# Designs tried in a protein design run: designed miniproteins, single chains. Part 72

Each design is a single chain, and the fold is of that chain. pLDDT is the mean over its residues in the fold that is shown.

## One batch from the design tools (miniprotein)

Design m2498
Fold by ESMFold2-Fast:
Structure m2498 (fold): chain A 77 residues (1-77)
Amino acid sequence: SMVERIAELARELALLMGLSEEQAEAFAEQARAEASAASEEEQRLMIEGLEAQLEGLRSGDIEAARARLAALAEAAE
């Protein structure tokens, strides 16, 4: 499902950013909960956003990826 894909991508993103496995699991569960409350269109956008962040980290565009995460964290307040 898209919810499980979002959780998987969130866990991979957290691990690539240097979070512990325990923190990555917590982040994935938070992402799963948020995705479960989201519409199918919002879930697709979440997947696209997470895939873009992972691509940025893997291609060395870490600063841009971190800036996106900081913006998301501010929006969650």
Scores: mean pLDDT 76

Design m2499
Fold by ESMFold2-Fast:
Parts: C-alpha cells; sequence; structure tokens
Structure m2499 (fold): chain A 109 residues (1-109)
C-alpha cells in the first residue's frame, strides 16, 4: 500500500468518526463542516511535519467548540483528532473519559 493511500484511509476514518459524533450529539451541519475543515488542516500540518501548527489548530478548534456546543463535545473532538494523528502530548491534557469516547468513535469508523 502506497503512503498516499494509507494517509487517505486515515483521513477517511478521522472524518467518519467526527460524523458519527456529530450525529449522536445532534450537532448543527455548520458546526460539523467547521470541525471537518479544521481536522483536515491538522492532518495536513502533521503530514507536513508541522506539529506546532497541528497542536495550535486543535487548541483553537477546542476553544471554539467549548463556546458553541460545550466542553464535553470539545474534549471528545480534540481527542479524536489527536488520536488519529498521534499527538500524545495533546492527549495527556484531555480527560480520560473523552479519550475513551474518542476511541469508541474511531473503532466504529
Amino acid sequence: VAREVAAEIRLAVLERALELLAEEYGLPEEVLEYILEKAREVFRAVEAGDLERARRLILELKRWLEKEVGPEVANIVAAIIALSVGLEDVLAELPEEAIEEARRYLDLA
């Protein structure tokens, strides 16, 4: 399997996990669209080796989601993205419950 194909599969799994979360929590379409846009930007930053930008994007998305839909959803979204791109330092700052919930969505995707 080519590196590009593996990256496309990882991104597709990430996007599907976020869609499943949005459906379960009843998130507005506009909120899901913004989450997907930011998740893609994080994924591209990690693929480019720009981990500082990836961390900043996750933090910015988490803060925005805390205002729009609350901290529970914000933490799970941040955990789904961090797990998908392997940012262990971001995961260390999130509640264990959010990480376990994120793993469930990724397993369903």
Scores: mean pLDDT 84

Design m2500
Fold by ESMFold2-Fast:
Structure m2500 (fold): chain A 84 residues (1-84)
Amino acid sequence: EDEEWAFEILKMLAEGKPLDELLDLYRRIMRAAGESDADIDARLARLREGYEELKKRLASSEEYRKLWEQKQEELKKKYEELLK
C-alpha cells in the first residue's frame, strides 16, 4: 500500500505536478494517519532523492524515458481499475 502510494506521487511529479503541493498533501495524509514528524520527514527526503535520481535518468537516457512512459501507462490503467 505505502509503496504504491509513493510510486503514484513520483508519477504525478513526472507529469509536471508541483512538487511542494504534492509533498504538503503527503505530509497532511501521514499526520492524519498518526505518523511522527521524524518519520514523515524521512519519507519525504526519500521521495525527493528518488525524484532527483529519476530526473537524472530521464535526462540522460531516451531508453529509460520510454520505459518510464510505459510504466506510467500501466500505473494509469491500474489506478483507473481501482476507482471502479
Scores: mean pLDDT 66

Design m2501
Fold by ESMFold2-Fast:
Structure m2501 (fold): chain A 101 residues (1-101)
Amino acid sequence: MLTPEQAEKLAELVRKRLEEAGVDVKVTASDGKITVTLSSETISLPDAEFYEALAKVNEAVAEAYREAAKQGLIDPETADRIAAVTRANAEAFRKLAEELK
């Protein structure tokens, strides 16, 4: 588990990446855990916009973990594993978004 300071810094990285991706989310760090909350408007309808937002969230998490590894906040092997899983999730959600367009 991350220290409170590591979790807060990682949450800031995730927040920055999501802002760059244009996703309206709330990112909080508590007890060594990071919570990402999508707006109720984004998650209330299972449409292309909803799945596109989920894809962007997963990409932002992958990039934040890679950035954290470069800064020494997390070991590179764990970061690479998380990045691989979240990128696979992003690809799946993008396919769902394209099917709904």
Scores: mean pLDDT 71

Design m2502
Fold by ESMFold2-Fast:
Structure m2502 (fold): chain A 55 residues (1-55)
Amino acid sequence: SAEEKALLDKYIAYYKANRDDEIAVSLATMGLTVLKKHSESEEVKKRAAEALEEI
């Protein structure tokens, strides 16, 4: 959904802006993991998985 795509982009932007913040990276990782496993969109699932590989 558009909401899940927006949320994905927010998590990606958040960890990229806060790479040195262990808590911020952990929170983004949790959010991306939920999107990877439970999103209704295969595109969002794939992009979340790719983002997790960059962390």
Scores: mean pLDDT 82

Design m2503
Fold by ESMFold2-Fast:
Structure m2503 (fold): chain A 87 residues (1-87)
Amino acid sequence: SVEEEIEKIIKEKVEEAIKYYEQGNYKAARDSILDMVVEVGQLAYKNKIPPEEMAKLVKKLLESIKELPETFKELAIRMVDFMAGLP
């Protein structure tokens, strides 16, 4: 399903961000999170998923990932909310 594809993208990009963060490459870690939001947004748009439903799914999945630093989690949440027109 499209939701399973979104979950896969989130998990893969978050794992990549965590690895870069552990290496001290904070720019690459941030860029992985930015790329995740873009890829998820494009997949949601292609499959006619409302932006607000995409934002809810991303937030739920990010909350389940304990190893992601809070600053990157907050970045991703702010970006998906912005894309959905949420305050």
Scores: mean pLDDT 84

Design m2504
Fold by ESMFold2-Fast:
Structure m2504 (fold): chain A 85 residues (1-85)
Amino acid sequence: SELEKLIKELEDLIKKMEEEFSRVQANIDAALAEFTRLTTRPLEEVQAYLEKLRADMKAVADRAKEKKTQVNKLIEEIKSLIDSL
């Protein structure tokens, strides 16, 4: 069934998104620990770390946006199949 294939694809995509969310949480925890270490360091070192963190967070946001687009496409395809029944 085409509908069953789309549902399985959506389930796999959701699982991958959950794994990415878990990695984001781990990265935030690591970043907070590193920031605490840097609080007594020169301002330039702190600024360099924050800029790197900004770039890393943007990369995560861009990947999340791509996955959201894929999820929305699959939901619309599933909805179209249901509406045609």
Scores: mean pLDDT 74

Design m2505
Fold by ESMFold2-Fast:
Structure m2505 (fold): chain A 95 residues (1-95)
Amino acid sequence: SMEEKKENLKKQIEKIEQRIADARARLPGLSPELAARVERTIAWIEKELKEIKKIVDDPNATEEQIDEAGRKLTIVQMKLIAIETEIWLEERRRA
């Protein structure tokens, strides 16, 4: 149902926001070049999440708009995985 789709997107957004907080907490330990890339990616993700939230919180949102929001959230998750992987690799190289 539409309400189940919206609720699932909200739960995914909450998890993404926690992962962003975790990535931010690691910034002081990263190289300046990686820190800059991570900060740029987080800024892009936050902009995308704002647009997704606008759709998800709209009581007049169509199913097509909700499905599009879901596709955008998938791209957000892929970008987040990429920066999390770069952080992990750099931390492992220094250990």
Scores: mean pLDDT 90

Design m2506
Fold by ESMFold2-Fast:
Structure m2506 (fold): chain A 87 residues (1-87)
Amino acid sequence: SMEQIEALEEMIKLLEEALEAVRAGDLETALRHVEKIVEIAKKYLPEMTSGFETLLATLRAETDLAGVETLLRVALHELKKMLEELK
């Protein structure tokens, strides 16, 4: 649906901004962006909510920036793949 496409596009943008924040050493900003992604998923893509809540919990438990960057890159790839499948 259009709402799902728009939600995915916003989530991709937030995830790209989170990745830039991690690269700048700003983990707090990155986590805030992922929290926004969870809220978008709850509203527009409820079937994906548990997956993003698990991602957020995993990111909060991560102790190094390289690990966080890897998880965000994987999530970004998955969201872009989902968007392509909906087009």
Scores: mean pLDDT 80

Design m2507
Fold by ESMFold2-Fast:
Structure m2507 (fold): chain A 87 residues (1-87)
Amino acid sequence: MERVEAARRTKEEILEELRKAGASERAIAEAEALMEAMVNAAEAGDIEGVRKHVEKLIERVRELTSEETAKRIEEIAERGLKELEEL
């Protein structure tokens, strides 16, 4: 339960950061789809799967936005991963 809630909060923070950075609606939708895979992995207790989906998300965000935005998203995702590992 807590893992799914932590993953969903991380997803919401990332989506908000992308919106603040001026990402297009299409870019936001693509990121959201990638993060649903991350949330599903967290629900299954697959921390390694969460890490792999985070890596893919960061790479895609870098392609769609900027290195600065990608770094901010990476910081949010790493905080979320640390929380999940401690649960």
Scores: mean pLDDT 80

Design m2508
Fold by ESMFold2-Fast:
Structure m2508 (fold): chain A 79 residues (1-79)
Amino acid sequence: SSKIMREMISVVAGLTLLALRALYEEDEEKKEIALEALQRATELEKQAMDLRRAGAPDEKLREILEEMERILRETEAKL
């Protein structure tokens, strides 16, 4: 659904802000952690887009969103 896709965009935006903050603080370790998490989340978003085009149910897209939200929470906890 459009709501689930918007929530996925919000997760990617959150991880992007964490990466930008680490870059501003010149913290190479935090930058690497945030960029790796951003890459994983964007790969999951791409999988969700492909599944949506294939007619997957919202329940399946929600599972991917929950994994993306887990990545964001775990990344925030490490920084």
Scores: mean pLDDT 88

Design m2509
Fold by ESMFold2-Fast:
Structure m2509 (fold): chain A 94 residues (1-94)
Amino acid sequence: MELSDEEVLAQFRRGVAQFEALLRAETDPAAREALRALFVHEVRQMLSSIKNLSTVERLLAEVEARAAAETDPEVRAALRDVGAVIRARLAELR
């Protein structure tokens, strides 16, 4: 299924909001680490279905901008991990 750039960005933004809400509600460090791993995994699964290079480039720009502006160190680390996954996908599509 071919998603528009705006649909992909909207899904990503919803995913970040859900991850932040779950992380704020969770007090167990092991469960918080599992949530970070799950978030990165979900983004990797989403990226595997995206074949449009420009869409993946827009996602990378959004992730890098969000990571630079993020004040929560755990959310920032998760966004950096996602950035690495997106860069790997860009290399695969080239």
Scores: mean pLDDT 80

Design m2510
Fold by ESMFold2-Fast:
Structure m2510 (fold): chain A 76 residues (1-76)
Amino acid sequence: SAAEEELRAILEETGARLNELVAAGASEDEIRAVAEEGKRRVRELARRHNVPERTLQTWLGVLEGELADALARLRA
């Protein structure tokens, strides 16, 4: 669906930015800011496509997992 294609783009862009920040040794605050922008874009996407709350929470959970992974990699 169009919503799933837009979601894929947001997840790919957010993931790429998080990877770049980890590689650059960026601050945890910068990493969190990128993840928060990703979540904002996902919420806006869900609103435009009338996505059910349960589905939105699943999508946000993916970004929370990517944030957790990025922070763990930064701290290693």
Scores: mean pLDDT 88

Design m2511
Fold by ESMFold2-Fast:
Order: structure tokens, then C-alpha cells, then sequence
Structure m2511 (fold): chain A 66 residues (1-66)
């Protein structure tokens, strides 16, 4: 995985998290997406956690699409 991929995933999670946090029924999922966005940004700075951060992002984005 690349730093660019981690930043793209983090921005996607951030935007979706903000959208879900503004919805009362999905606020908990929104908070999870927001925390995952922070982890993705850390992965962009620290290659040792990059793959784990992206795998978590994929799982949360899949959960959000249900």
C-alpha cells in the first residue's frame, strides 16, 4: 500500500463519518468511521501500520454500505 492510498482512504472515511455523525440513527457508525480516518492518516506517516489501517478502513466502509 502507498501513502497516497492511505490518505485517499482517510479522506473517504472522514467525509462518510461526518455524513453519518449528522444522522441520529447512524451516529455510532459515524464515530467509528471518524476514528478510522485518524488511523489512516497515522498510517500515511508510519508505514508499519499502513496495511493494518487500510484493512480496517475496507471493513468499516463495507459495513457502512450495508
Amino acid sequence: ATKAEALEAAYELLYKGQEFRSNKEKSELGDKLFEAAKEGRRGAQDPSILDEALERAKKLLEEAEK
Scores: mean pLDDT 72

Design m2512
Fold by ESMFold2-Fast:
Structure m2512 (fold): chain A 121 residues (1-121)
Amino acid sequence: SAESLISRIEEAANSDDTPDLSLIEEAGFDPSRLSVKNQKILSVILAESKTLLEKGASTSEISALFREVRVLLARREDVELKPAAEEIPKAATRITLGKSVKASELVLLAEEYARSVLAGK
């Protein structure tokens, strides 16, 4: 559920656990361009994406879950929600440049990665 994923994101952000950098690399991102906190957050989001894909989740199911999570996180982060098509290239560019990104932006990038995996099948 969206609430379960948000709880895991918040726990990961405050955890002393080592993030799974291999999930970030598999998704096409350079972990060194992310803060340790964002590495932990993105690893949890990508692990959820992988679990959903392995369970045979459709693009619409993944999109519905991640859109709900993004809305709730954006509210908490005081981030204006803009269309995904506008925000995905901006968030990807910010990571490439080593700029700070919000958890709501990381969810958006993980959703795009999951869609790309499904489109390639």
Scores: mean pLDDT 75

Design m2513
Fold by ESMFold2-Fast:
Formats: sequence, structure tokens, C-alpha cells
Structure m2513 (fold): chain A 69 residues (1-69)
Amino acid sequence: MVDELLARVLEFNPTPQGIGEEAATVAESLGDDKLKQQAIEAGKNGDMDKSVSLLRQAITMWVEHQRKQ
């Protein structure tokens, strides 16, 4: 599930900026302001590896949150 969701986001958002913005949106939906800020900064810095890592982290947290409900 996490890998499938990540792959879809990457297909439609192939830039660090786009990936960071998606990660920030997911983090915001979870109430994680720190993760949101880190994702925005990684995207603005053009850090692809960091943006993808933060997106994976945000999606993983979101999936775990859904499973606990």
C-alpha cells in the first residue's frame, strides 16, 4: 500500500518541489507541523532524496493512522 501510493504520487509529481508539497499536505492532514515544514524545505532546496523520504514517511504515518481507526 505505501509503495503503491508513493509510486502514484511520484508519477504525477516528478519534481522535488511537487513531491515536497504532497508530503507537506499529507503531514498537515496528520497534524504534524514539523514534518510539514521539513517537506516544504526539502522541496524548495531541490533535494529529491529527502523529498521522497519525507513523502514515504508521511504516507506510512497516514496508512498506520487509518489502520488504528
Scores: mean pLDDT 80

Design m2514
Fold by ESMFold2-Fast:
Order: C-alpha cells, then structure tokens, then sequence
Structure m2514 (fold): chain A 97 residues (1-97)
C-alpha cells in the first residue's frame, strides 16, 4: 500500500541514522529511543488523525534527548531522522483524509 511504502522509506532513513549513531557514546540508547519513537509515531498515525499530535510529540522528545547528549553531530543525525518521520506522518495523514 502507499502507507506501507511511505513507512518503508522513513524506516530506511531511521536505519541510516541508527548506523550513524552507533559511533557515538550512548549511541545504543539513542538508537533504542529512535526506534521506539518511530514505532509510536506510526502506530498513532495508523489509529487516526486524532493521534497525530501525540506522534509528533514523541519525535520532538527524541530530538530533545539527542540535544541533551551534548554533541552537535548527534543532534544533526537525530534531526535528519526526525524530519524523515515527520514527513512520513504528514503523507500518511494526507492519504487517510
């Protein structure tokens, strides 16, 4: 389905970000949080547009945590992954309208 294709593209960007995060201190925790935020966001989007704000909040919380880790490079990787997921959520919501 188009929703599955959108999720697959976002998942590929999330996986790419996870590989980049592996080289940083506490990367394993950030990778876990990234996949949890991604899964939560897509579940909320699949359940209906009423959950869209909760999905965006989960992504924002992940980015905030990455920033609190204190490296600009980690923050940049986290922002790229977050942007990919945010775009996918917008596409999924639009497809369900």
Amino acid sequence: SEIDDVAARAGAEVARAAEELKKYPNGDELIRDLFEAFGRAFKAASEGPENYEEALKAIDEFVKKAKEMGTDEVYEVAQRAADAVREALKEIVKLKE
Scores: mean pLDDT 77

Design m2515
Fold by ESMFold2-Fast:
Structure m2515 (fold): chain A 60 residues (1-60)
Amino acid sequence: SLPRTFTVELEFLDADGNRRTITLTFTAASDEEADALMQSFGDALRELHERIEQIRKALE
């Protein structure tokens, strides 16, 4: 298969209340590899988001 490039965008507010965007790009050699990478990355982002939210709530 031809390598495929996938983009994931994450938008958040920094500590100063400024809106920030992170764009992450990755390449996969197959659709199966792309799906596995997307799932793993999505799980990691969800876990990170949950931890950040817990810290934020504890500080308020």
Scores: mean pLDDT 75

Design m2516
Fold by ESMFold2-Fast:
Structure m2516 (fold): chain A 66 residues (1-66)
Amino acid sequence: GHASAEAGRLAERAAARASTPAGAAASKGMQVLDYGDREGARAAQEAALAGSTPAEAARLAKDAGG
């Protein structure tokens, strides 16, 4: 639906910010720190979408998963 298109745009903007070297590193760090932990991954995504830095998102993923 139309709401999905807007959610997609928000995700694309977040991904564009994450496409910086720092953002890519944080995303990879999240997977390493919280491999398979969906709760940590979700916390990191929420933080990133709320405007947290990629480093903060990775830290939140570790805290939620660890």
Scores: mean pLDDT 55

Design m2517
Fold by ESMFold2-Fast:
Structure m2517 (fold): chain A 60 residues (1-60)
Amino acid sequence: SPIEEEARKRIVQALLTLDREQARKEIMKLANELIEKKGLSNDQVSLIIQQAVAEYQRLQ
């Protein structure tokens, strides 16, 4: 979905541009936003994060 695609891109960008602690905080804020404001489940958010981390690892 567009929401999930945008979330993955934001996580990858955070991992590429921020230090480890700042990236973690940004990802946690985004995860909370996806659950509370966009109505995604914990499982859906976990999958988005896993997919974004895998993409980031491919770019390294």
Scores: mean pLDDT 86

Design m2518
Fold by ESMFold2-Fast:
Structure m2518 (fold): chain A 65 residues (1-65)
Amino acid sequence: MQKEADELRRLSDLWRKGAQASTEEAKRDPERRDVYLESAKRLQDTSDKWQSQADALEAKYNALS
């Protein structure tokens, strides 16, 4: 259980870093700013979803402890 939650948190962090990188690219390329910002939002949404799943798994683990 804990290893699965840790894995989801690691993946959440990776997607969050991807969102940050896309936001930085938006600053470098104003012509494609909207494309990079949309990508950043999708990556952030995915990160949030995986963090939520990790939180749910840890809550279940604690309830069964």
Scores: mean pLDDT 80

Design m2519
Fold by ESMFold2-Fast:
Structure m2519 (fold): chain A 80 residues (1-80)
Amino acid sequence: STDDIEKKGVETAKKLIEEDPSEKSLELASLILLQLLKEVPNSNYLEEIKEIGEEVLKKFPDNVVAKALLERAEELLKKK
C-alpha cells in the first residue's frame, strides 16, 4: 500500500541519518522522499519528512536537494 511505501521511505531516511550521515547518503534519502512527495502530495508523513529535511539541511546547509525537500514539505503542509 502507499502508506507502507511512505513509512518505509521515512524509516530508511531516519536510519541513514543515524548510521551513515554522509552527505551523499542523506542526499539520496532526500531524493527518494522528494519523489515520494511527487507521487503522494497528501501524505500523512509530511511532518516527519519535513523534520528529515531540516536535519539534513542542518548538517549540510548548502545541499540543494535537502533544501528542495524541506521547501516542498512545507508547501504541502500549508495546503492541508
Scores: mean pLDDT 79

Design m2520
Fold by ESMFold2-Fast:
Structure m2520 (fold): chain A 78 residues (1-78)
Amino acid sequence: MEEEFIKKLKEAYEIVKKNIDLPKATPEQTKRIAELVKQRLEKEEKIDVNTVAKILYEAMVEVGALPDFEELLKELKK
């Protein structure tokens, strides 16, 4: 995974975490959130922090959970 992308992902995650009130994600929910994020990022022409934050927010709301950043990152690296 590119270092620049991880930096944008972390910044986006922190923005979403401050604006969301969802229960801690299970490993299965974290995996599902990662799948949704991957699918949506593949459709984007440019990846910026706001785009990543929107995708993360929508995925977390759909699944109904807030994943731990390190666990989310592990699933995204697969």
Scores: mean pLDDT 83

Design m2521
Fold by ESMFold2-Fast:
Structure m2521 (fold): chain A 60 residues (1-60)
Amino acid sequence: LKVEVLGNLAKYYAAIGRFEEADKVLESLRDKVSPEEFLNIEVEVGVLAIKDAVNKVVPK
């Protein structure tokens, strides 16, 4: 449950253009999940950050 919440929080920060905050949350996850699960979350966060940059989902 806590891992899922932190993963979603990292994705949320990436989606709104706060990639540095997303990275901090990912660091908190490093010791709580398997390397495979961590990589999966990190990839999803990266995809959301790219979508934010392309589509201006973040309010100006």
Scores: mean pLDDT 73

Design m2522
Fold by ESMFold2-Fast:
Structure m2522 (fold): chain A 80 residues (1-80)
Amino acid sequence: SVQDLANEILRAIHERTGLSGGTVVTAENAAGLVAEALRSLGFSDEEIQRAVDAILREGETKPLLTVGHAARLAAEALLG
């Protein structure tokens, strides 16, 4: 499910960085964190790029987002 994948992405980010889902970051920083997490989980470059594009699109209208929101956007882009 989208929620299961979002939670797995968040776990991977937390294991690498110590950041929680409530941490506020720029869209560019969120995209980098999610890209590294997805690569560690075995996703392809094409799948990672879809997730990154979804996060950066959200960043065009919102200057900051939470790591948790970015993980959900990534999961939705990959499973939608």
Scores: mean pLDDT 89

Design m2523
Fold by ESMFold2-Fast:
Structure m2523 (fold): chain A 83 residues (1-83)
Amino acid sequence: SEEDKKELEKYVREVLTPLNISEELIKKIIEAAWKLMEEKGLSVNEIKLRIETSVGIAQMRSYIFDRDLQEELEEIMKKEFGL
């Protein structure tokens, strides 16, 4: 629904903006999340969980390997969301 799309956009922005993730990547993640909801029938909560898990993994990898958080997140999101 349009309400679920707005909820997902709000959630993605609230999670990623404080992490200094680029607007370009944020937009790609929002569009991919909407596509998963519309084409695969995933719930808003399932998509939120996948985003939270991906961010957590990216943050851990960035910290442990001293790598850029945005690059680690983009690679994980390519696998999880088909970016």
Scores: mean pLDDT 87

Design m2524
Fold by ESMFold2-Fast:
Structure m2524 (fold): chain A 60 residues (1-60)
Amino acid sequence: SEEELRKEIERLKKMYEYAKKNKDLFTISNIETMFDGLLAEARERGHEEVVAEIEKLRKE
């Protein structure tokens, strides 16, 4: 569901911020791959607001 996607994005966002703070390039790369998967799923389901949110996170 959209709600489940949003919860997963929030979880990954917190891990992403922590990894960036610690300069953990391996974890950053893994989380970016997970964002790509969530982006594909959101696009297939037509959740355009979720797509925009993930795209914004990838550019930060």
Scores: mean pLDDT 79

Design m2525
Fold by ESMFold2-Fast:
Structure m2525 (fold): chain A 73 residues (1-73)
Amino acid sequence: EVPLPREVVEAEVRARLRREFEAFLADEAALAQLSERERRVVELLVAGASAEELARVGEMPLSAARSALELAR
């Protein structure tokens, strides 16, 4: 057994999260259940927007936007 490099594990997790977000965005029924603001925040996360842009569009504290961006990273 060889421990996987952190970079490989993180890249795989990020790829899975991106696929889940992209599948969610492709589902019009799932999008219809989000508020307009929530939908815009998810679209920005998938697009790799800055924390400042997320805070502005989502009307959330910059700290919350940075946390969300870091999770999507």
Scores: mean pLDDT 62

Design m2526
Fold by ESMFold2-Fast:
Structure m2526 (fold): chain A 95 residues (1-95)
Amino acid sequence: MIEEALLELAKTDPKGVAERFRKIAERSEKLADELSKSDNPLFQKAAELYRKSAELYREAATAAENGDYETAVQLSLEANKLDVEADKLVREARK
C-alpha cells in the first residue's frame, strides 16, 4: 500500500521524488556529521546508520531519474529502515 503509492508517485513525478530523496539524504548526512562529533558510542553508531541511509536515498534518487521506479522504492524503504534504527539509538543515548 505505501510501496504502491510511492511507486505511482515515482512514475508520475520522478524528478520531484528524486528531489525529495536528495533532501532527506542531506538531512541524514547533517545529522551524521553532528552525531559523529560526540564520543558517545551510541551517537557514533547512529551517525554510521544515517550516513548509510543518505547513500541509499541518493541511489534511490538516481534510480527514479533513470526510470527504475521499483529499485527507487526498494532503496528508499531500506534507507528509511536505517533512519528509524538510528533514531532509536539517539533516544537510547539520551537516557
Scores: mean pLDDT 86

Design m2527
Fold by ESMFold2-Fast:
Structure m2527 (fold): chain A 71 residues (1-71)
Amino acid sequence: MTKEQIERAKELILNAPNLEAIKRVIEAVIGFPVTAKNYDELIEVIKKAFDEGRITEEEYNALLEAIEKRK
């Protein structure tokens, strides 16, 4: 993703009305379906995506920061 796409993803997460909307943003970034039922499960999905090399460290840090601000 470009820096502009990362910033847009962060803004979408921070302004999302519910967990389902956040999950759709995360799915668009990591490239596979997200079935997390809460924020802790969502964080684990993001960590797994990074560990598997599906997302960059910049994308990983940006997504985690946005999710932590929503907790």
Scores: mean pLDDT 81

Design m2528
Fold by ESMFold2-Fast:
Structure m2528 (fold): chain A 85 residues (1-85)
Amino acid sequence: SPAFEELKRRAEETLARMNQLRRQFMRTKDMSTAKNLRDLMDELSRLAVELEAYRTPEGIRLSMEAGAAVMASSALDNVLKKEQA
């Protein structure tokens, strides 16, 4: 459906941006990038739920891919939160 294709486009765009910022953070260790990563993780988590709700193989696959990316980024965020505490 057109709604699913738009949701897929937004999810793929958000994934690409998060992967870019994660690579940038790994190089620079800039803490300001961590906030942007958290915002993208929250958005991607919402998109993953909407994709899975379509109950299509593609929606499930994209939801799993989004979840894996959020998990990878959350491991970094947890380390940063411990260092800031």
Scores: mean pLDDT 77

Design m2529
Fold by ESMFold2-Fast:
Structure m2529 (fold): chain A 95 residues (1-95)
Amino acid sequence: SSLLQDAIDVAQMAKNILKGLAKDPNNGLGLGLFGLLSVVIDELIKELQDSHPDIVQKLQQLLDQAKQAVANKDSKKLEEVAKQLDKLIEELKKL
């Protein structure tokens, strides 16, 4: 579905942003892009709620972990969340 493709695309964008922030947690552009992407993911979660509740649960958990890691400037946790997003992308591609 188009919503599954949107989920793949936003997960890929999040993964790339978080990998960048893991190398430089104070990067202003990366922080700004993450803030904007968080809003997009929150709206996508609302659209996916009824059709794909399992995907919503995974996206919400990863978004919450990413927000915490960004706030704490935790490079190790940012790398961990990026790896979990990579796994989610591979799962979504099989649907």
Scores: mean pLDDT 87

Design m2530
Fold by ESMFold2-Fast:
Structure m2530 (fold): chain A 100 residues (1-100)
Amino acid sequence: SMQDQIDIQIRTIDDVRDDYQRVSQQGNVSDDFIQRVNDIIDRTYQILRQAQQSSGTNQINLIQRSVTVIGRIRQVIDYIRQGDIDSARQIVDRTMTFIN
């Protein structure tokens, strides 16, 4: 169901947030970069809360947006783990434009 999809995405972003907090402490990333990713995470929670209050096509669109953003944060985490901070930065910049 759509409610099950929202619950899955909330649990997923919780896990991704915790992963990001660990990885950002170990990686050579700037405070500005850390804040930008945290802002994306916060906006993702807002989108999921809006999805809970929505229905029909609007709810589906909000869920799809959250899935896309969560996937991008996972890619950011993977790039930081690899030491590829430039690729991580490019994904953050594109995601900031997409989510706002």
Scores: mean pLDDT 89

Design m2531
Fold by ESMFold2-Fast:
Structure m2531 (fold): chain A 61 residues (1-61)
Amino acid sequence: SAADEALARALAELRELAARADPETQAHIDVYMGILEHEHRTRELSAAEIEAAFRNIVATA
């Protein structure tokens, strides 16, 4: 689905950001990734909601 594709793209980008981040930022990104995956599984987030969540995570990292 479009949501599954958006989630895969968001998680890939967050992993790249985490790989080049300091340990504290890396830990925060790992938590955000877990929350995003959990919300998608339990609340069935749309692609737009996943993209909005990704933008917020990146802006706060």
Scores: mean pLDDT 82

Design m2532
Fold by ESMFold2-Fast:
Structure m2532 (fold): chain A 100 residues (1-100)
Amino acid sequence: GAEEAAQKALEALEEARRYLEEGKLDEAKRKAEEALKHVKEAKELGMSPSMRAAVAIEAISLQIEVDRKIEEAKKAGASESDIKKLDEIRKIVDEILKII
């Protein structure tokens, strides 16, 4: 049901943040995409306000981390491809927050 889909979204968001912290941008993006899929599934099944709040908190946590990594990457003169990957992850997180 909705609870199982929301739980999978939470797990994927947590894994995305961990990969992002490790600098594994491709893995982080894949997990963010997985989270978006599960958030859409949970919404279709009727998320409760508490499920929405839990997903929002984890998505906001990931948003804070991705914004921090974008700032660090820009200051460090990171490659355009790395900055683009971080921007793509941010867009996925923004979409999750709009769906909730």
Scores: mean pLDDT 89

